Designed miniproteins, single chains, continued (4). Designs and how they scored, part 102

Each design is a single chain, and the fold is of that chain. pLDDT is the mean over its residues in the fold that is shown.

## One batch from the design tools (miniprotein)

Design m15771
Fold by ESMFold2-Fast:
Structure m15771 (fold): chain A 102 residues (1-102)
Amino acid sequence: DAAKAEMARLLDRAREALREAFRIAGREASGDEFAAMLDELRAAALAGTPAQAYDQARTALAAVRFAARVLTALNPAARPAAEEAVRLAREALALAEALAAS
């Protein structure tokens, strides 16, 4: 499924943008743990039904938004990477929502 593959690519890009935000904030180890969690959510979204993919993408966006807020508070220089991660996670959720509605 091309749309499901695109959702996964957006989540991969969100993961890497968030890892950069963690690096800028001086939290590389936490960034690695968070990246592993997002990879599990991505794998579950790919393996699941459209409704499950939506739930996984929604969970990923919530987690990315929370981390983005925390990292930006720790170091304002992390803001562009954190905002990019949130933007990509939102795009992934929009694709998952469209798939679940089909």
Scores: mean pLDDT 87

Design m15772
Fold by ESMFold2-Fast:
Structure m15772 (fold): chain A 59 residues (1-59)
Amino acid sequence: MSAEELLKKGEEYFKEGNIEKAVDYYAEALRIDPSNGKAAKLLAEAQEKLGINYLERKA
């Protein structure tokens, strides 16, 4: 799968309100293409929505 395909799936989940799934797809896209600024930006936006939950979920 291409980074763009994973990024598109992440955007679909983000619009559905499934932010956790969106983060997973954005992270996979960035793992495949670390230079993809769009993937990095969308991952940051999704993580910002989960900002408080980041500490709760990771702990």
Scores: mean pLDDT 75

Design m15773
Fold by ESMFold2-Fast:
Structure m15773 (fold): chain A 57 residues (1-57)
Amino acid sequence: LEAERKALEAEREARKKKRDDLIKTQFSNLQTRFDALNKVIESLKKEIEELKKKIEE
């Protein structure tokens, strides 16, 4: 029946939206963590370069 079909389609749409929202939130959180780690890695690389110069001198 059309009414039952519309209800099932609405439920599928709602579930898909919830999944998409959760995935987007997790992706944003992972990107934020990845950016933070990249900044730490860049800082450590600079420290290593400074230490190399001191050891070579």
Scores: mean pLDDT 83

Design m15774
Fold by ESMFold2-Fast:
Formats: C-alpha cells, structure tokens, sequence
Structure m15774 (fold): chain A 104 residues (1-104)
C-alpha cells in the first residue's frame, strides 16, 4: 500500500512536470536554452527529493507531509518518502545527462 501510494504520487508529480518541460522545450530556439531548461528541472527535482528526505528523517506526520507537498499524504510513511526521493534523484540524473547531450 505505502509503496503503491508513493509510486502513484511521484508518477503524477513527475508526469505533470515533464509535460510542462516538454512544452517549454518545444518553444525554445537554441540548444543552450533547451539545456538550461532541462538543468533547471533537474535542480527542482533534487530540491523536492531533499524535502522528501528531510520529512522522512524528521518522522513527519501525514498532516505535515500533506502541508509541505500539497497532496493527500495518507500512506506516505518515511519508507515511502525515501523511495520517492530515490526515484526522483534517478530522474534528475537522467535530466542532467539529457542537458549534456543537448549541448553536444
């Protein structure tokens, strides 16, 4: 349940951000502008992952998690938050590689 909830919440979060990133990339007129947009998205995902880890390490209640993330936090225990952070860091690394490729 907690793992399934974590994957559902993270998937929705990342999906929305990738949709917006793709829209901005389509409007960008240079490789450097596209690379900068992708790097900015990676930085945002790393900051969000850091927030998830801080909440997990503090043993934050569901109410605290809901307040910080703006999403229903039922079933988001510390294990779920750490899993979300791990997957989001992997996504951010993939975005950094994409930015490097856009500059090549």
Amino acid sequence: AARERALAVLGEHLGAHMTELNRRLAAAESAEERAALVERQADHELAHADTLLALADAGASEAEVERRLGVPAAGLDPEALRLMAELEREQAEALREMAAELRA
Scores: mean pLDDT 83

Design m15775
Fold by ESMFold2-Fast:
Structure m15775 (fold): chain A 70 residues (1-70)
Amino acid sequence: MTLEELLELAGEVQRLYAERHAEAAARGETGLSPEQEKRLAELEAEIIRAVEAGDYEAARRALLEARELL
């Protein structure tokens, strides 16, 4: 996997997160559950560690899990 492909996937996950919160705000809701927010924070930490280690396969796996949560 290239860094460019990884950045595109990260951008998609960020867009989905923003869209989910915008939709929830329009309904007067909080968006994601506390459990989903906690898991997303854990996945963000995993992505950062994997990228710093040069483990782009681990980073991709964490990003795909984040996308499935959204």
Scores: mean pLDDT 79

Design m15776
Fold by ESMFold2-Fast:
Structure m15776 (fold): chain A 67 residues (1-67)
Amino acid sequence: LSPEIEHEVHVAMLRMQGAVALRFSEASEEQKAKARALLDEAVAAAEAGDIEKAEALLKEAIAIAEA
């Protein structure tokens, strides 16, 4: 796979993990809201082509949802 496709696949996998983590998250409503906002930012960054930023934001969202 090309590096571009590999990055897009990575972002899609992290996005899926973020969605699952939020779905089963026992975190506070405030933390869930913050994680959702970061996930939305990650999607926007990925669509703009900033895959590195998207991956960083997705990881942060997952970490908050799992906290």
Scores: mean pLDDT 75

Design m15777
Fold by ESMFold2-Fast:
Structure m15777 (fold): chain A 65 residues (1-65)
Amino acid sequence: KASSFAAAAILAVALSFEGYASSVRIEGDEIYIRVKEVTPETRATLEAIKELLEKAGYKLHVEEE
């Protein structure tokens, strides 16, 4: 369960600086991330983050450019 909702939002933003996401948008309990291209490696990273965020009470939506 959620230990910190703010931490979950910050984690989503941090991913954009590593080049995994080109844009991050938060709407209430939903987080939208856009990536330039989804590779198998990028996919695995996004799946791990999605599980983390959903346990914290957020929904993660991933869009490929």
Scores: mean pLDDT 64

Design m15778
Fold by ESMFold2-Fast:
Structure m15778 (fold): chain A 65 residues (1-65)
Amino acid sequence: SELEEQVRKAFEEINAKYGAIEDIEVEGDTVTVYIKEDSPAARQAATEFTQIASELGLRTEVRFV
C-alpha cells in the first residue's frame, strides 16, 4: 500500500542518517521499530520515525533486539 511505501521510505532515509534501526514491521495501525543498541543516534532515529508515523496515522512501538 502507499502507506507502507511511505513508511519504508521514511525508514530508509532515517536509517541512512543515523544508522540505528535494524528493521521495521507494519501491522495494521502499528509500526514496530527494531533497535539493536540504545544510543543517542538510536533515540533520535526513533523520535524522528515516530513523528513521521504519527503523521501517517500510525502508532509506533520501539523494541530492542
Scores: mean pLDDT 80

Design m15779
Fold by ESMFold2-Fast:
Structure m15779 (fold): chain A 57 residues (1-57)
Amino acid sequence: SMEELKKKIEEKQKELRRLTREYLNLRDTDPERAAELAEEISKLDKELKELEKKLKE
């Protein structure tokens, strides 16, 4: 349902904000861990775009 899809989007948006904050905190002190987080953020962003596209159908 659209309601379930919206909840999933909100949950992933919350996760994306959390990972982005962690990335920013680690970027200067631990660039290797920051790079791993950047990859996770990129993947999650792509998933969000797919879900948002599905919501507009």
Scores: mean pLDDT 84

Design m15780
Fold by ESMFold2-Fast:
Structure m15780 (fold): chain A 84 residues (1-84)
Amino acid sequence: MEEEIREELEKGRQFVAEATKKAEELAKKLQNGSLEDVDKELQKILDEVKKYAQKSPSAREIVGMATRGASKAAGEAYDKRKKL
C-alpha cells in the first residue's frame, strides 16, 4: 500500500517536471516563429495530462498542477509574441 502511493506520487512528480520542461521549450519555439507547431505540441501535452488524471484522484491533483504550469508558460509566451 505505501509502495503504491509512493509510485503514484513519483510518477506524478515526473509528469509535472516533464510538462513544465516541455512548456518552456515551446515558449522558446514560439519566440523563433513556429506558432502552429507550438499550438499542436501544447495541446498534446494537455491531452496527455488530462488522460493521466482519469486514472486516480491523487493523479488528478498532481496533473492539475502540471496543466496549470504548462498553460501559464504557453500563455505568457503567446502574450509576449502578440505584444511585439
Scores: mean pLDDT 65

Design m15781
Fold by ESMFold2-Fast:
Structure m15781 (fold): chain A 90 residues (1-90)
Amino acid sequence: GRERAEEGIRLAREGARTGAEAGPGVEEAAGAAAALAGGVAAAYAGRLGGPEEARRAAEGAREAAEEAREAGAELAARAAEGGARTAEAA
């Protein structure tokens, strides 16, 4: 149940991180991670029973997907800073 949803979110964050390491495409990686998290949340919400439980699961997945996107953007920004510092040192 919840563990599977958290596993999906963890994989989504991992995808965003991998995308950031690849450079260009980090936003695409974050988008894919968000889609994965949303899919997991939808599957989980269907199994929680009741509309309120489903709504809360979807809301949590949305927040997690948004967090994954922000983490991906932050990693990309840090990679850009690192590259700039390396270029200045060279």
Scores: mean pLDDT 58

Design m15782
Fold by ESMFold2-Fast:
Structure m15782 (fold): chain A 76 residues (1-76)
Amino acid sequence: SMAQRALALGIAGALLGIGGIFNAEVLKDYEAARADAEAGIELGEEGLKLAQNEGAREAARLGIEKAEEALRLAEK
């Protein structure tokens, strides 16, 4: 369903954001961190657009937040 897709997109965005933070902070791979961050923001924003319930909205917001954090770290 659209609701399941929205939740999956939000979760995927969050995982990419966390991966981007790891790439920036641990591996010092700022190119990989930026790629993960940009992908995470895109998926999180799509998830938020499709979200039909509070759980999907929270997952999408978390995804965007973590991906934006990764992007800030990658810009160093």
Scores: mean pLDDT 87

Design m15783
Fold by ESMFold2-Fast:
Structure m15783 (fold): chain A 73 residues (1-73)
Amino acid sequence: SPLEEELEKAIEHVEGLIEKLKELKKTDPELAKKMAEQVAKELEELIKMVEPINPEFAKKLRELLEKVKEIAK
């Protein structure tokens, strides 16, 4: 499905952002926190949109959200 392919690409994109945020936290922890809080907010909105369509992808997004929230601490 084209939608499933777009969702998989979105997951890969978020995983890449998480790795960049981890690197940023080593050099600028305050900026990394601020960026992680924004990414977490955007992920929460995406999860709300995806959950009624594909609960399995929503679960994967929630796992990524937990990782982003750890960076924001």
Scores: mean pLDDT 84

Design m15784
Fold by ESMFold2-Fast:
Structure m15784 (fold): chain A 96 residues (1-96)
Amino acid sequence: SPLREELKRLIMEFVRKLMEALPDLPDSLIAEIARIVAEAVQRLLDGEMSFDEAREFAKKRVEELLEKYGLTPEQREKVLAILDEFFEKLREVLEK
């Protein structure tokens, strides 16, 4: 599926950007963020969530996860900015 391959590339780019911007993040945290994002995308594609519902689902779960890991406000802002960029790119892919 061309769409499925493009979405996989988008998620991999998201993970790469997190690792580059925040090199001190634990691999376990990056993996959990990636799982949340992949779950939101899958539920969107399955018609279980609208785009806005999937975005809010991912944002809420990521924010809770970052708080549990004890990230600084500056680290949280960077993660959430990268997450926002991911969803804007996802919107563009889905509008094709």
Scores: mean pLDDT 87

Design m15785
Fold by ESMFold2-Fast:
Order: structure tokens, then sequence, then C-alpha cells
Structure m15785 (fold): chain A 116 residues (1-116)
């Protein structure tokens, strides 16, 4: 339950980032991903690592899909952000939540830099 809710919220964050485009969309995506990670932690710890990884992945995915010159760099930034989020999520607890938020922020930052 909590895991699926967090993954759905992470996917919604990624869609919001892509639909808005530019900085506004990326910022919204990062905020939604952090909220999803928090909700998963508050909802009872089961699968918190998966929820955090999902949120981080959403941010990374949004960055990779921007499709601007430098798409290769965007992809690398997105993969790096996802890896950082997953590594932090494996620490559990607050580490999981912060890892997901960091991954989403790094992905959103990469997307903004390419959109500028």
Amino acid sequence: MAREEAIRAAEEAARAALAGGGEAGARGGAAAARAAARGALEGGAGGVGAAAAGAAGAGAWAAARLGLPGEEQARDAALSARAAGVAAALGGGEGGQEGAARGAREGARAARELAA
C-alpha cells in the first residue's frame, strides 16, 4: 500500500515536471517527490527504501526526458541522482526520505540547467 502510493506520487511528480517544462515544472516535480517520500515514511515504514528510490527515480526520469542539446549529460545527471537517492534510501529512516528528496532535487536541477 504505502509503497504503491509513493510510486504513484513519484510518477505524478515526474509528469508534473515534464508537463510544466523549464524551472517551474522541475521545482514542482522535486517538491512532489519529497512529499511522496515523507508520506511513505509516515505511512508505516514498510517499503520505505522502495518508496524513496521511486521518488528519486521520478526526478531522474524527468531530467533525462527533457530532450534538449546535452541530453546525454541530462541522462548522466539523472542516473547519478537516482543512484544517490537509492544509496541514501538503503540507509532507511530519515536517510531514505532525504535521499529521495536529494535525488529529485538533483534531477530537477539538471532539467533546469538544460532548459536554461
Scores: mean pLDDT 48

Design m15786
Fold by ESMFold2-Fast:
Structure m15786 (fold): chain A 60 residues (1-60)
Amino acid sequence: MKELIEILKEILDLIFEHDGLEETPEIRKAALEQIEKAAEEVLETKGLEELKEYLELLKE
């Protein structure tokens, strides 16, 4: 699960930068906590490999 959370965090960082959204520390913390809870559900669906590929695509 920790790797899943790290991947989602990286994706979130890239999305915020790409959209040009101004991210405050509180918004980032709230978003991370939401992903941590969502990650528990996603872990059941084995989406980890697909998330890794998506992250790589975003980094280009």
Scores: mean pLDDT 63

Design m15787
Fold by ESMFold2-Fast:
Structure m15787 (fold): chain A 84 residues (1-84)
Amino acid sequence: PSPEEVGRLLAEAARRNGGRLTAEEFVEVLLRLGIPEETARRLAAAVRDEDGKITVEQAAAGVSIATGLDYRAVLEAVRRLLAR
């Protein structure tokens, strides 16, 4: 997957929750990228905040770890897509 493709998936999920993802939405993004469900759920647990939500920055970091994609490239793509 490309950083642009990942950025699009993360931006779509974040829009539903005021700029943050739920753990389940983050897991769904990782599953769409071919990451095994056990790995996806473990990453979601590692990056979620106290409210059980995942910031765009944390989501980009988790995807970077799971896929080997550059963190800054993914984050920049998400931020561009969330901007009007």
Scores: mean pLDDT 83

Design m15788
Fold by ESMFold2-Fast:
Structure m15788 (fold): chain A 67 residues (1-67)
Amino acid sequence: EEELLRRIAEIFAQKAIEKGVDKDTVEEALKLPPLQAIVRLSKAALDAGLTNQEVAELFREAVEEAR
């Protein structure tokens, strides 16, 4: 459901900020629908210098915490 995706996006956003992704970029991404926000946050994390493996791990953690 959309509420679960929204929670995943919020947790993923928080973890991205903790890893050094720009807070303003994260806040702009969160204005999008949850699925689009997750996609935008993943790109922002990669642009900030995180690896694909690091981004995947943050997303996995967000999914586990949201449930």
Scores: mean pLDDT 83

Design m15789
Fold by ESMFold2-Fast:
Structure m15789 (fold): chain A 82 residues (1-82)
Amino acid sequence: AAMDAAREAVRQAVLKASKAIEGVTDPEEAAKIFKEVLLSHPAIEKVENVEARRVSDDELLVKAKVTTKTGQTIDIEVVVPA
């Protein structure tokens, strides 16, 4: 199904973006890198409302709204080691 394919593509992009920001202590820099990595995925049309905040000394909470090229919009919330 198109929805399942879109979700899997977003999941793979999120995993890659999460790895790219591991060890990044600045939430603003983490949000910027996360957005750039997500936009580099061919299935992704746009990324909006990217926010990162520190939830502990060792963790960042990152939120984003991702729209795929098929028109699906998916809200993302991940916790990444800082």
Scores: mean pLDDT 80

Design m15790
Fold by ESMFold2-Fast:
Structure m15790 (fold): chain A 56 residues (1-56)
Amino acid sequence: MSPEEIAREVVEEAEGDAERAQRLGVRAVLTLPLSDEERREFGRALRRLLEEKGLG
């Protein structure tokens, strides 16, 4: 999965809970074999998606 796809899944699983989204995002970064660039892309995508949903 791309970093953007992972970010979308995190936001969907969080079900509108910003704290849960942050916890799931941290877990994804620690457990998935992401490069430094992919990690930055994931962080940007997650922040943008949370802002778009009014959770950022």
Scores: mean pLDDT 77

Design m15791
Fold by ESMFold2-Fast:
Structure m15791 (fold): chain A 75 residues (1-75)
Amino acid sequence: SQFVQQLQQLASKVLRGELSEEEIREFLKSLGLDDETIKKVLEYVKKAKELLKTNPVEANLYVSQAVQLISQSLQ
């Protein structure tokens, strides 16, 4: 699935610190998510970025929460 591949790429890039908030927002808009859902996803991503150097396991959990929210919101 192209969608699953895009989510996996998004998660990987977030964990590498390679994505801006604007890039993430544009991707989520392209999927047809509403502004409220986009805001919640961005909050999870911000928490993940904060934890990347100090607690990568916790960072991965926040990224997983963001991916799950995106998947649930498109059903």
Scores: mean pLDDT 79

Design m15792
Fold by ESMFold2-Fast:
Structure m15792 (fold): chain A 56 residues (1-56)
Amino acid sequence: AYSAGDKKEIEILELEIEAALYYMMASIYKLAGDEEKAKEYRKKAEEYLEKAEELR
């Protein structure tokens, strides 16, 4: 249905956007020399991408 399809697509997009933001943060921390935070944010990005993939 129209509403259900739109909600699922929006949820997938929100998860992908959050993943992109975490990848961006990971890159910023890596450039700043904070390897620990860079790794943490990268893991969060991968978790959000996995959640988005599960909804497809």
Scores: mean pLDDT 80

Design m15793
Fold by ESMFold2-Fast:
Structure m15793 (fold): chain A 70 residues (1-70)
Amino acid sequence: MALSRETVLSAIDGLKTGASLLKNQSKKEQILARLDELEEKVRKGEISTEEAVQQINEIVKEMQAELAKE
């Protein structure tokens, strides 16, 4: 089923908040930059909501890996 762009953008905003809490500064900056790029592509309609969800899942896995090191 297709998700709305608004729902995907809300999920990205939540992930930005989570990423801002990461202790590793380099990883925090890298993840935030990737989320900013994804948000812009979603707003411009350059990617599908399905592709955006896939990218979100990959970023979540990277964030979880960094949190596991704490």
Scores: mean pLDDT 79

Design m15794
Fold by ESMFold2-Fast:
Structure m15794 (fold): chain A 63 residues (1-63)
Amino acid sequence: SDAAKAAAGAKAAAEAGDATAASVGIHELGRLNDPELGRRGAEAGQAGDAAASAEYGVKAAEA
């Protein structure tokens, strides 16, 4: 649903190298599914680690 779409968007943004877009999707995931994984993903995205941000997003969507 919305969490899976947000995770897919974050993954696509990370693969394109867009850490900011990835972190936006992870923020939404934290609101919907798993706040701790969403927070970790958002922090990774803000630090410029788009791949880590997407990884946490996928984990949050699967929780």
Scores: mean pLDDT 64

Design m15795
Fold by ESMFold2-Fast:
Structure m15795 (fold): chain A 56 residues (1-56)
Amino acid sequence: MLKDLEANINDSAASHGLAPEEQKKLTEEVIKAYKEKGLQAATEVMNKMIQEITSG
């Protein structure tokens, strides 16, 4: 699960052209959400952060 989640984060970051600092922040926040609230919450945080980074 965690390794698959990290792969999904990397793929999403690469697909959206995120800078290394943005990818690092995304990874930290998504993994934190996963550990605290599980996979569904992690997915929601990932989608929200990507939208904020790419729409701002």
Scores: mean pLDDT 78

Design m15796
Fold by ESMFold2-Fast:
Formats: structure tokens, C-alpha cells, sequence
Structure m15796 (fold): chain A 62 residues (1-62)
């Protein structure tokens, strides 16, 4: 079966968040990880929690 549209979109935002983080754009990375977490929480809650934790750690570095 195909993955859910929400999971596909969450993975795309996850990749974008990683790119923002690597570029030093931490505020944009935080917003992007939080968006990805919301999209995945109903289909992959462990992935959602991981992304929220990444956003929280980045917020501490600002």
C-alpha cells in the first residue's frame, strides 16, 4: 500500500527542516520541524515526537 499523504508531506518538511538547520536558519528549521510533527502525529507518533524534540533542542540554541 502507498504511504499516507500526511506522512509523505511530513517527510518532505523533515528534509526541508534539516536543510534549514544545515544553513544555520534555526528559526525556519524549528517552524518546519513543528509543521512536520503535526502532519505525522496521527500516522507516526514516534517520528512526530522526534521532530518536536529536534525543534525544542534548536530553540534552546537560539
Amino acid sequence: SLPSPELVEAVLYLMQGILYKKAGKYEEAIETFEKAARLSEGVDPELAEWMRKEAEELRKQL
Scores: mean pLDDT 83

Design m15797
Fold by ESMFold2-Fast:
Structure m15797 (fold): chain A 70 residues (1-70)
Amino acid sequence: MKERAKKLIEEAKKAFENGDYERAVKLYQEAIELDPDNVEALELLGKVYEKMGDFEKARQAYERAAALRQ
């Protein structure tokens, strides 16, 4: 399962680099479903939402990442 989550994160990073933010969101969400404690995926999801101008969803993703670091 961690191997699959890692591949989804890599695909999401490529989607983000290509400007496909909707695809990046879906791939990061799938990675988080497989590995809910993946702080990197949550932080990167927050960055995608910032690029989309969805600051509320970005804040929620960053807060979830911060909670996992405590």
Scores: mean pLDDT 83

Design m15798
Fold by ESMFold2-Fast:
Structure m15798 (fold): chain A 70 residues (1-70)
Amino acid sequence: MLEAEIYVALGHMYYALGKLFESKGDLEKAIESYEKAIEYYRKAAELGHPEAPEYIAELEKKIEELKKKM
């Protein structure tokens, strides 16, 4: 599952970037980064990564919460 591992790593990178923007109050950039993280987690899930669906669900919920604060 090398490809799935790469996609999870990319998702984690964008997730970290999203948290950074969220901590700065830049909700637009935070959401954009979290959406990129979801994109990569979806690719990992397609390749059978067992944790990727949970990561997607958590971030979709977080994006919904952030959109309500904008």
Scores: mean pLDDT 85

Design m15799
Fold by ESMFold2-Fast:
Structure m15799 (fold): chain A 63 residues (1-63)
Amino acid sequence: VEEWLKAAEQAAEIALSLGKEDAAKETYRLVEEAKRAAEDGNEKEAIQLAFKAMELAMKAVFE
């Protein structure tokens, strides 16, 4: 999970540099939710949220 969250944060920074503020903000929100789910022991939810964050950030950078 941590590796996916780190990658999502990096992609969000790139999205911000490209002017994709809404996508970057939503990515950071999903990362925060994933971290919270992991802390609560909801591993499956944390993985799903981390994946969504990564997907959103990558689409913003590469589309």
Scores: mean pLDDT 77

Design m15800
Fold by ESMFold2-Fast:
Structure m15800 (fold): chain A 66 residues (1-66)
Amino acid sequence: MEAEMGAIMSEMRDLALAGKLDDKKAEEAKKKLTELLVKSGVPEKEAEEMAKRIVDYIRKQAELEA
């Protein structure tokens, strides 16, 4: 799970740095993170909140680099 989440986060970061992280890709990444968290036993509501925070964090880091 951690390796899978790390891969999604790395992909989002690479896309953000390349200027290719659009709202569509961010939403898809959020859904994938939510699914992974739910599969690991995190309640759906908490998984959605965590996935949102992860995506928001990566987007903010990209804004600082841009």
Scores: mean pLDDT 76

Design m15801
Fold by ESMFold2-Fast:
Structure m15801 (fold): chain A 68 residues (1-68)
Amino acid sequence: SEILEEAEKRIQEIAYEKAKGKSDDLQDEIVKLAVEALEKISKAKNREEAEKAIKEFEEEVEKLLKEA
């Protein structure tokens, strides 16, 4: 699905930008969150579910970086 491919690309782009310049430990945690988000996107039945997975990923990454 084109919608799922676009969502997957957005997760990858966000993960790359957020991991840039961070420690190896933080990069690993961001990658873990990205993998979880990609799994949710692969199971998404519609655009709304895919967008929700992206939003939850962004919020979890922001929370992780705030706690670091």
Scores: mean pLDDT 83

Design m15802
Fold by ESMFold2-Fast:
Structure m15802 (fold): chain A 67 residues (1-67)
Amino acid sequence: KLEEKIKELAKKLNVPESIIRDYIDRMRRFLGLTEEEVIKLLEMRIKGVPLDEFERYLAELAERRLA
C-alpha cells in the first residue's frame, strides 16, 4: 500500500512522514501520477537507486503525461 511505502522511505531518510506525503501530493497534482506510479518511485528511492536514474524515470513519466 502507498502508506506503507511512505513510512519505509521516511524511516530510511530519517525525515517526518509528512515531508514525504507533501512531496507525493505535489508530484501527483503536477504530473498527474497514478498511485502505482508513485509507489514505484518510492520503491526506487527505498532501494537506493542512483539519483540520476530516479530523475530520468521521473522525467519520462512527465513526458508521457504531456504526450
Scores: mean pLDDT 73

Design m15803
Fold by ESMFold2-Fast:
Structure m15803 (fold): chain A 96 residues (1-96)
Amino acid sequence: SMKEAEELIEKGRLAFLDGDLEEAERYFKEALKIYEELGDKKGVAEALYLLGHVYKEKGDLEKAKEYFEKAKKIYEELGDEKGVEEAEEEIKEIEE
C-alpha cells in the first residue's frame, strides 16, 4: 500500500511533466487516499501540494490555493519548515 502510493506519486509526476493534467490529478488523488488510509501525514501533505500544482497549471487558482493551504497546515503540524515555506511561496504567487 505504501509502495503503491509512492508509485502513484511517480506516475502523477510523469503525467504532469507530459502535460497530462487530468491523469496527474487522478494519480495524486489516488495516492492521497492511500496516504490518508495509512495515516501518513507527510504523504498526505505531499499529495495535497502536488494537487495544488495541478490545479495551478489548469488555471484553477482558487482550488490551487485551497490545496496549498491544506498542505501548509499539515506541514505546520509536522514541524516541516521547508514544506511550510514552499507552500507559502505558492500561495503568495497565486495572490500576486
Scores: mean pLDDT 90

Design m15804
Fold by ESMFold2-Fast:
Structure m15804 (fold): chain A 80 residues (1-80)
Amino acid sequence: SLRALADELRRAGEEAFKAGNYEDAARLFVAAADLYEQSGDYREAALSYRKAAEAYEKAGNFDKAEELRKRAEELEQRAE
C-alpha cells in the first residue's frame, strides 16, 4: 500500500539522517511525505516535510528547507 511504502521510506530517511547523509535523508522524507499526502495522511505528510526541511537545513540548502516548512504548515491546516 502507499502508506506502507511511505512508512518504509520515512524509516530509511531517519537512518540516513542518523548517519549524517542529510541530502539523502531529505529526499527520502520528501518521497515519504508525497506518498502520505496521496493516501490522505496529511498529518504524517506534514511531519515528513518538516523532517525533510531539517535535513536540507543541515545540508546547507536553506531555500529548500524554507519551501518545505511552508508546505508542512499548509498540510497541518488541512489535517485539523
Scores: mean pLDDT 88

Design m15805
Fold by ESMFold2-Fast:
Structure m15805 (fold): chain A 75 residues (1-75)
Amino acid sequence: GDSHYDVLKVTLPEGSTKTLDDIKEALKDFDVTVEQIGKNTFRVTTPRSQSSDVKAKLEKEFGAKVETLHTGYGG
């Protein structure tokens, strides 16, 4: 596995009806953890090798604003 992980803040557009389950389903082929941290705000932890693809998919499918909160090191 990757020695590095990115933690992403994902903000859905105002008025989005998409849920945590919709995001999990969209990212099901990635090795990610998704948690809801606000009404339209989610935290996604992804291997660094997958972070660009995860970000692109969230931006394309949900119109999400995606920001990297931090990059971690894990074994």
Scores: mean pLDDT 82

Design m15806
Fold by ESMFold2-Fast:
Order: C-alpha cells, then structure tokens, then sequence
Structure m15806 (fold): chain A 112 residues (1-112)
C-alpha cells in the first residue's frame, strides 16, 4: 500500500526530527506504539498534529521540555488499539483539528 509506505516514512522522519529537537526516547517510543495501534487515517491525523506542533514550537521558540509536554498531551488525546466500533473511529477522525489540507502542509514541512 503506497499510502502505508508514505505514513511509515513520515513517522520515521518525525522520529528523527523529535530526536534533533531533544525529545526523549520514551516519548518517541510512545509515539511509535500509538501509531502502530492506529488505522492509516488516524496515523495521518496524529502525524499531522505532531508535525504542525513542531513547526509552531520553532516559531514560538519553545524549549525541548515544553515541546515534549505538548507532544505528550497530543499523544494522550489519541485512542490506542482497542475494540472500538468503526463509527466511534469515524467520529474521532471527524473531531480531529487537522484538515486534509493541513495534513498535506505537514507532509510538505516534514519533507523539506
């Protein structure tokens, strides 16, 4: 699946960016666990949210500690793998703060 390969590459690039920003390996491992538990659509939303928060943190001049706190709060807001019905997942996706255009922008930022 080309989409799955793109998401896997984006996740790897995000992990590298988090390491460069001084984010702990513990939080990176939690990101990996969360992504592995998600559908591709949910992965796209989590990745977009994390990338846009990283970009925003550069503009705001946030410390690594403050950035890690914000990223941890983002991860804790997303569902992990559980026996949830497809309608519950669809509702979660619709409540995501990131539009398809913002996901595309996040992908562009991460690939720059």
Amino acid sequence: DPAAEVLAQLAADLEAEMRERGISQDLIDRFRAALAAMSPEEQGQLLARAVLELEKSREEGLSAEELERRLRNIIDGYPTVRSVDPQARERFQKQSRYTPEQIEEAIRILNA
Scores: mean pLDDT 66

Design m15807
Fold by ESMFold2-Fast:
Parts: sequence; structure tokens; C-alpha cells
Structure m15807 (fold): chain A 66 residues (1-66)
Amino acid sequence: SMEEIVELANKAGKAIREKDYEAFEKQVEELLKLGAISEEEKKEMIEAFRNGDYEKAEKLLVRALL
């Protein structure tokens, strides 16, 4: 549902702010399972987070959900 997607997106954003990789990966995987993002979008977000580019990870998350 849209409500579930919004909740997962908010949790993913919180994980970015807290630099919590495990939480971020979990929320992004759930967004993929719901079809809210693509495999490629997931990969780009995870790579940005792993590289310490938290601003890019957040911008990619917002872009994927538009």
C-alpha cells in the first residue's frame, strides 16, 4: 500500500541520518519487494550509502519514489 511505502521510506531516511547500514538495507529491500523501487535503484542507493555519500543515498531514495 502507499501508506506502507511511506513508512518504509521514512525508516530508510532515518537510517541514512543515523548512518545505520543494516536498517537502511532492510528498508530498501522491503521497498523492492513491494515494487516501489527497481533492482537498479536499490543497487545505486546501497552503493551511495556504502561510499559514505549519505546525501546521494537520500536524493536517490526520493527520486525513486517520485
Scores: mean pLDDT 88

Design m15808
Fold by ESMFold2-Fast:
Structure m15808 (fold): chain A 62 residues (1-62)
Amino acid sequence: VDPRVLEIQQFLADNGLLDKFGLTEVDGILDKQTQESIKKFQSHVGLTDDGIPDDETLRAVR
């Protein structure tokens, strides 16, 4: 379980965006679906959409 991935997934769930960004659960696993969801979130908040749970992506959910 990746705590950075978990934090991003939890943020999406808390805001009712989980389904919109293509996820079904909060499991903290960085699979292809989670990477695509992170890319969509990064694009949505104006960050580089590389699908990596980096510090800038985490700042956007905090």
Scores: mean pLDDT 78

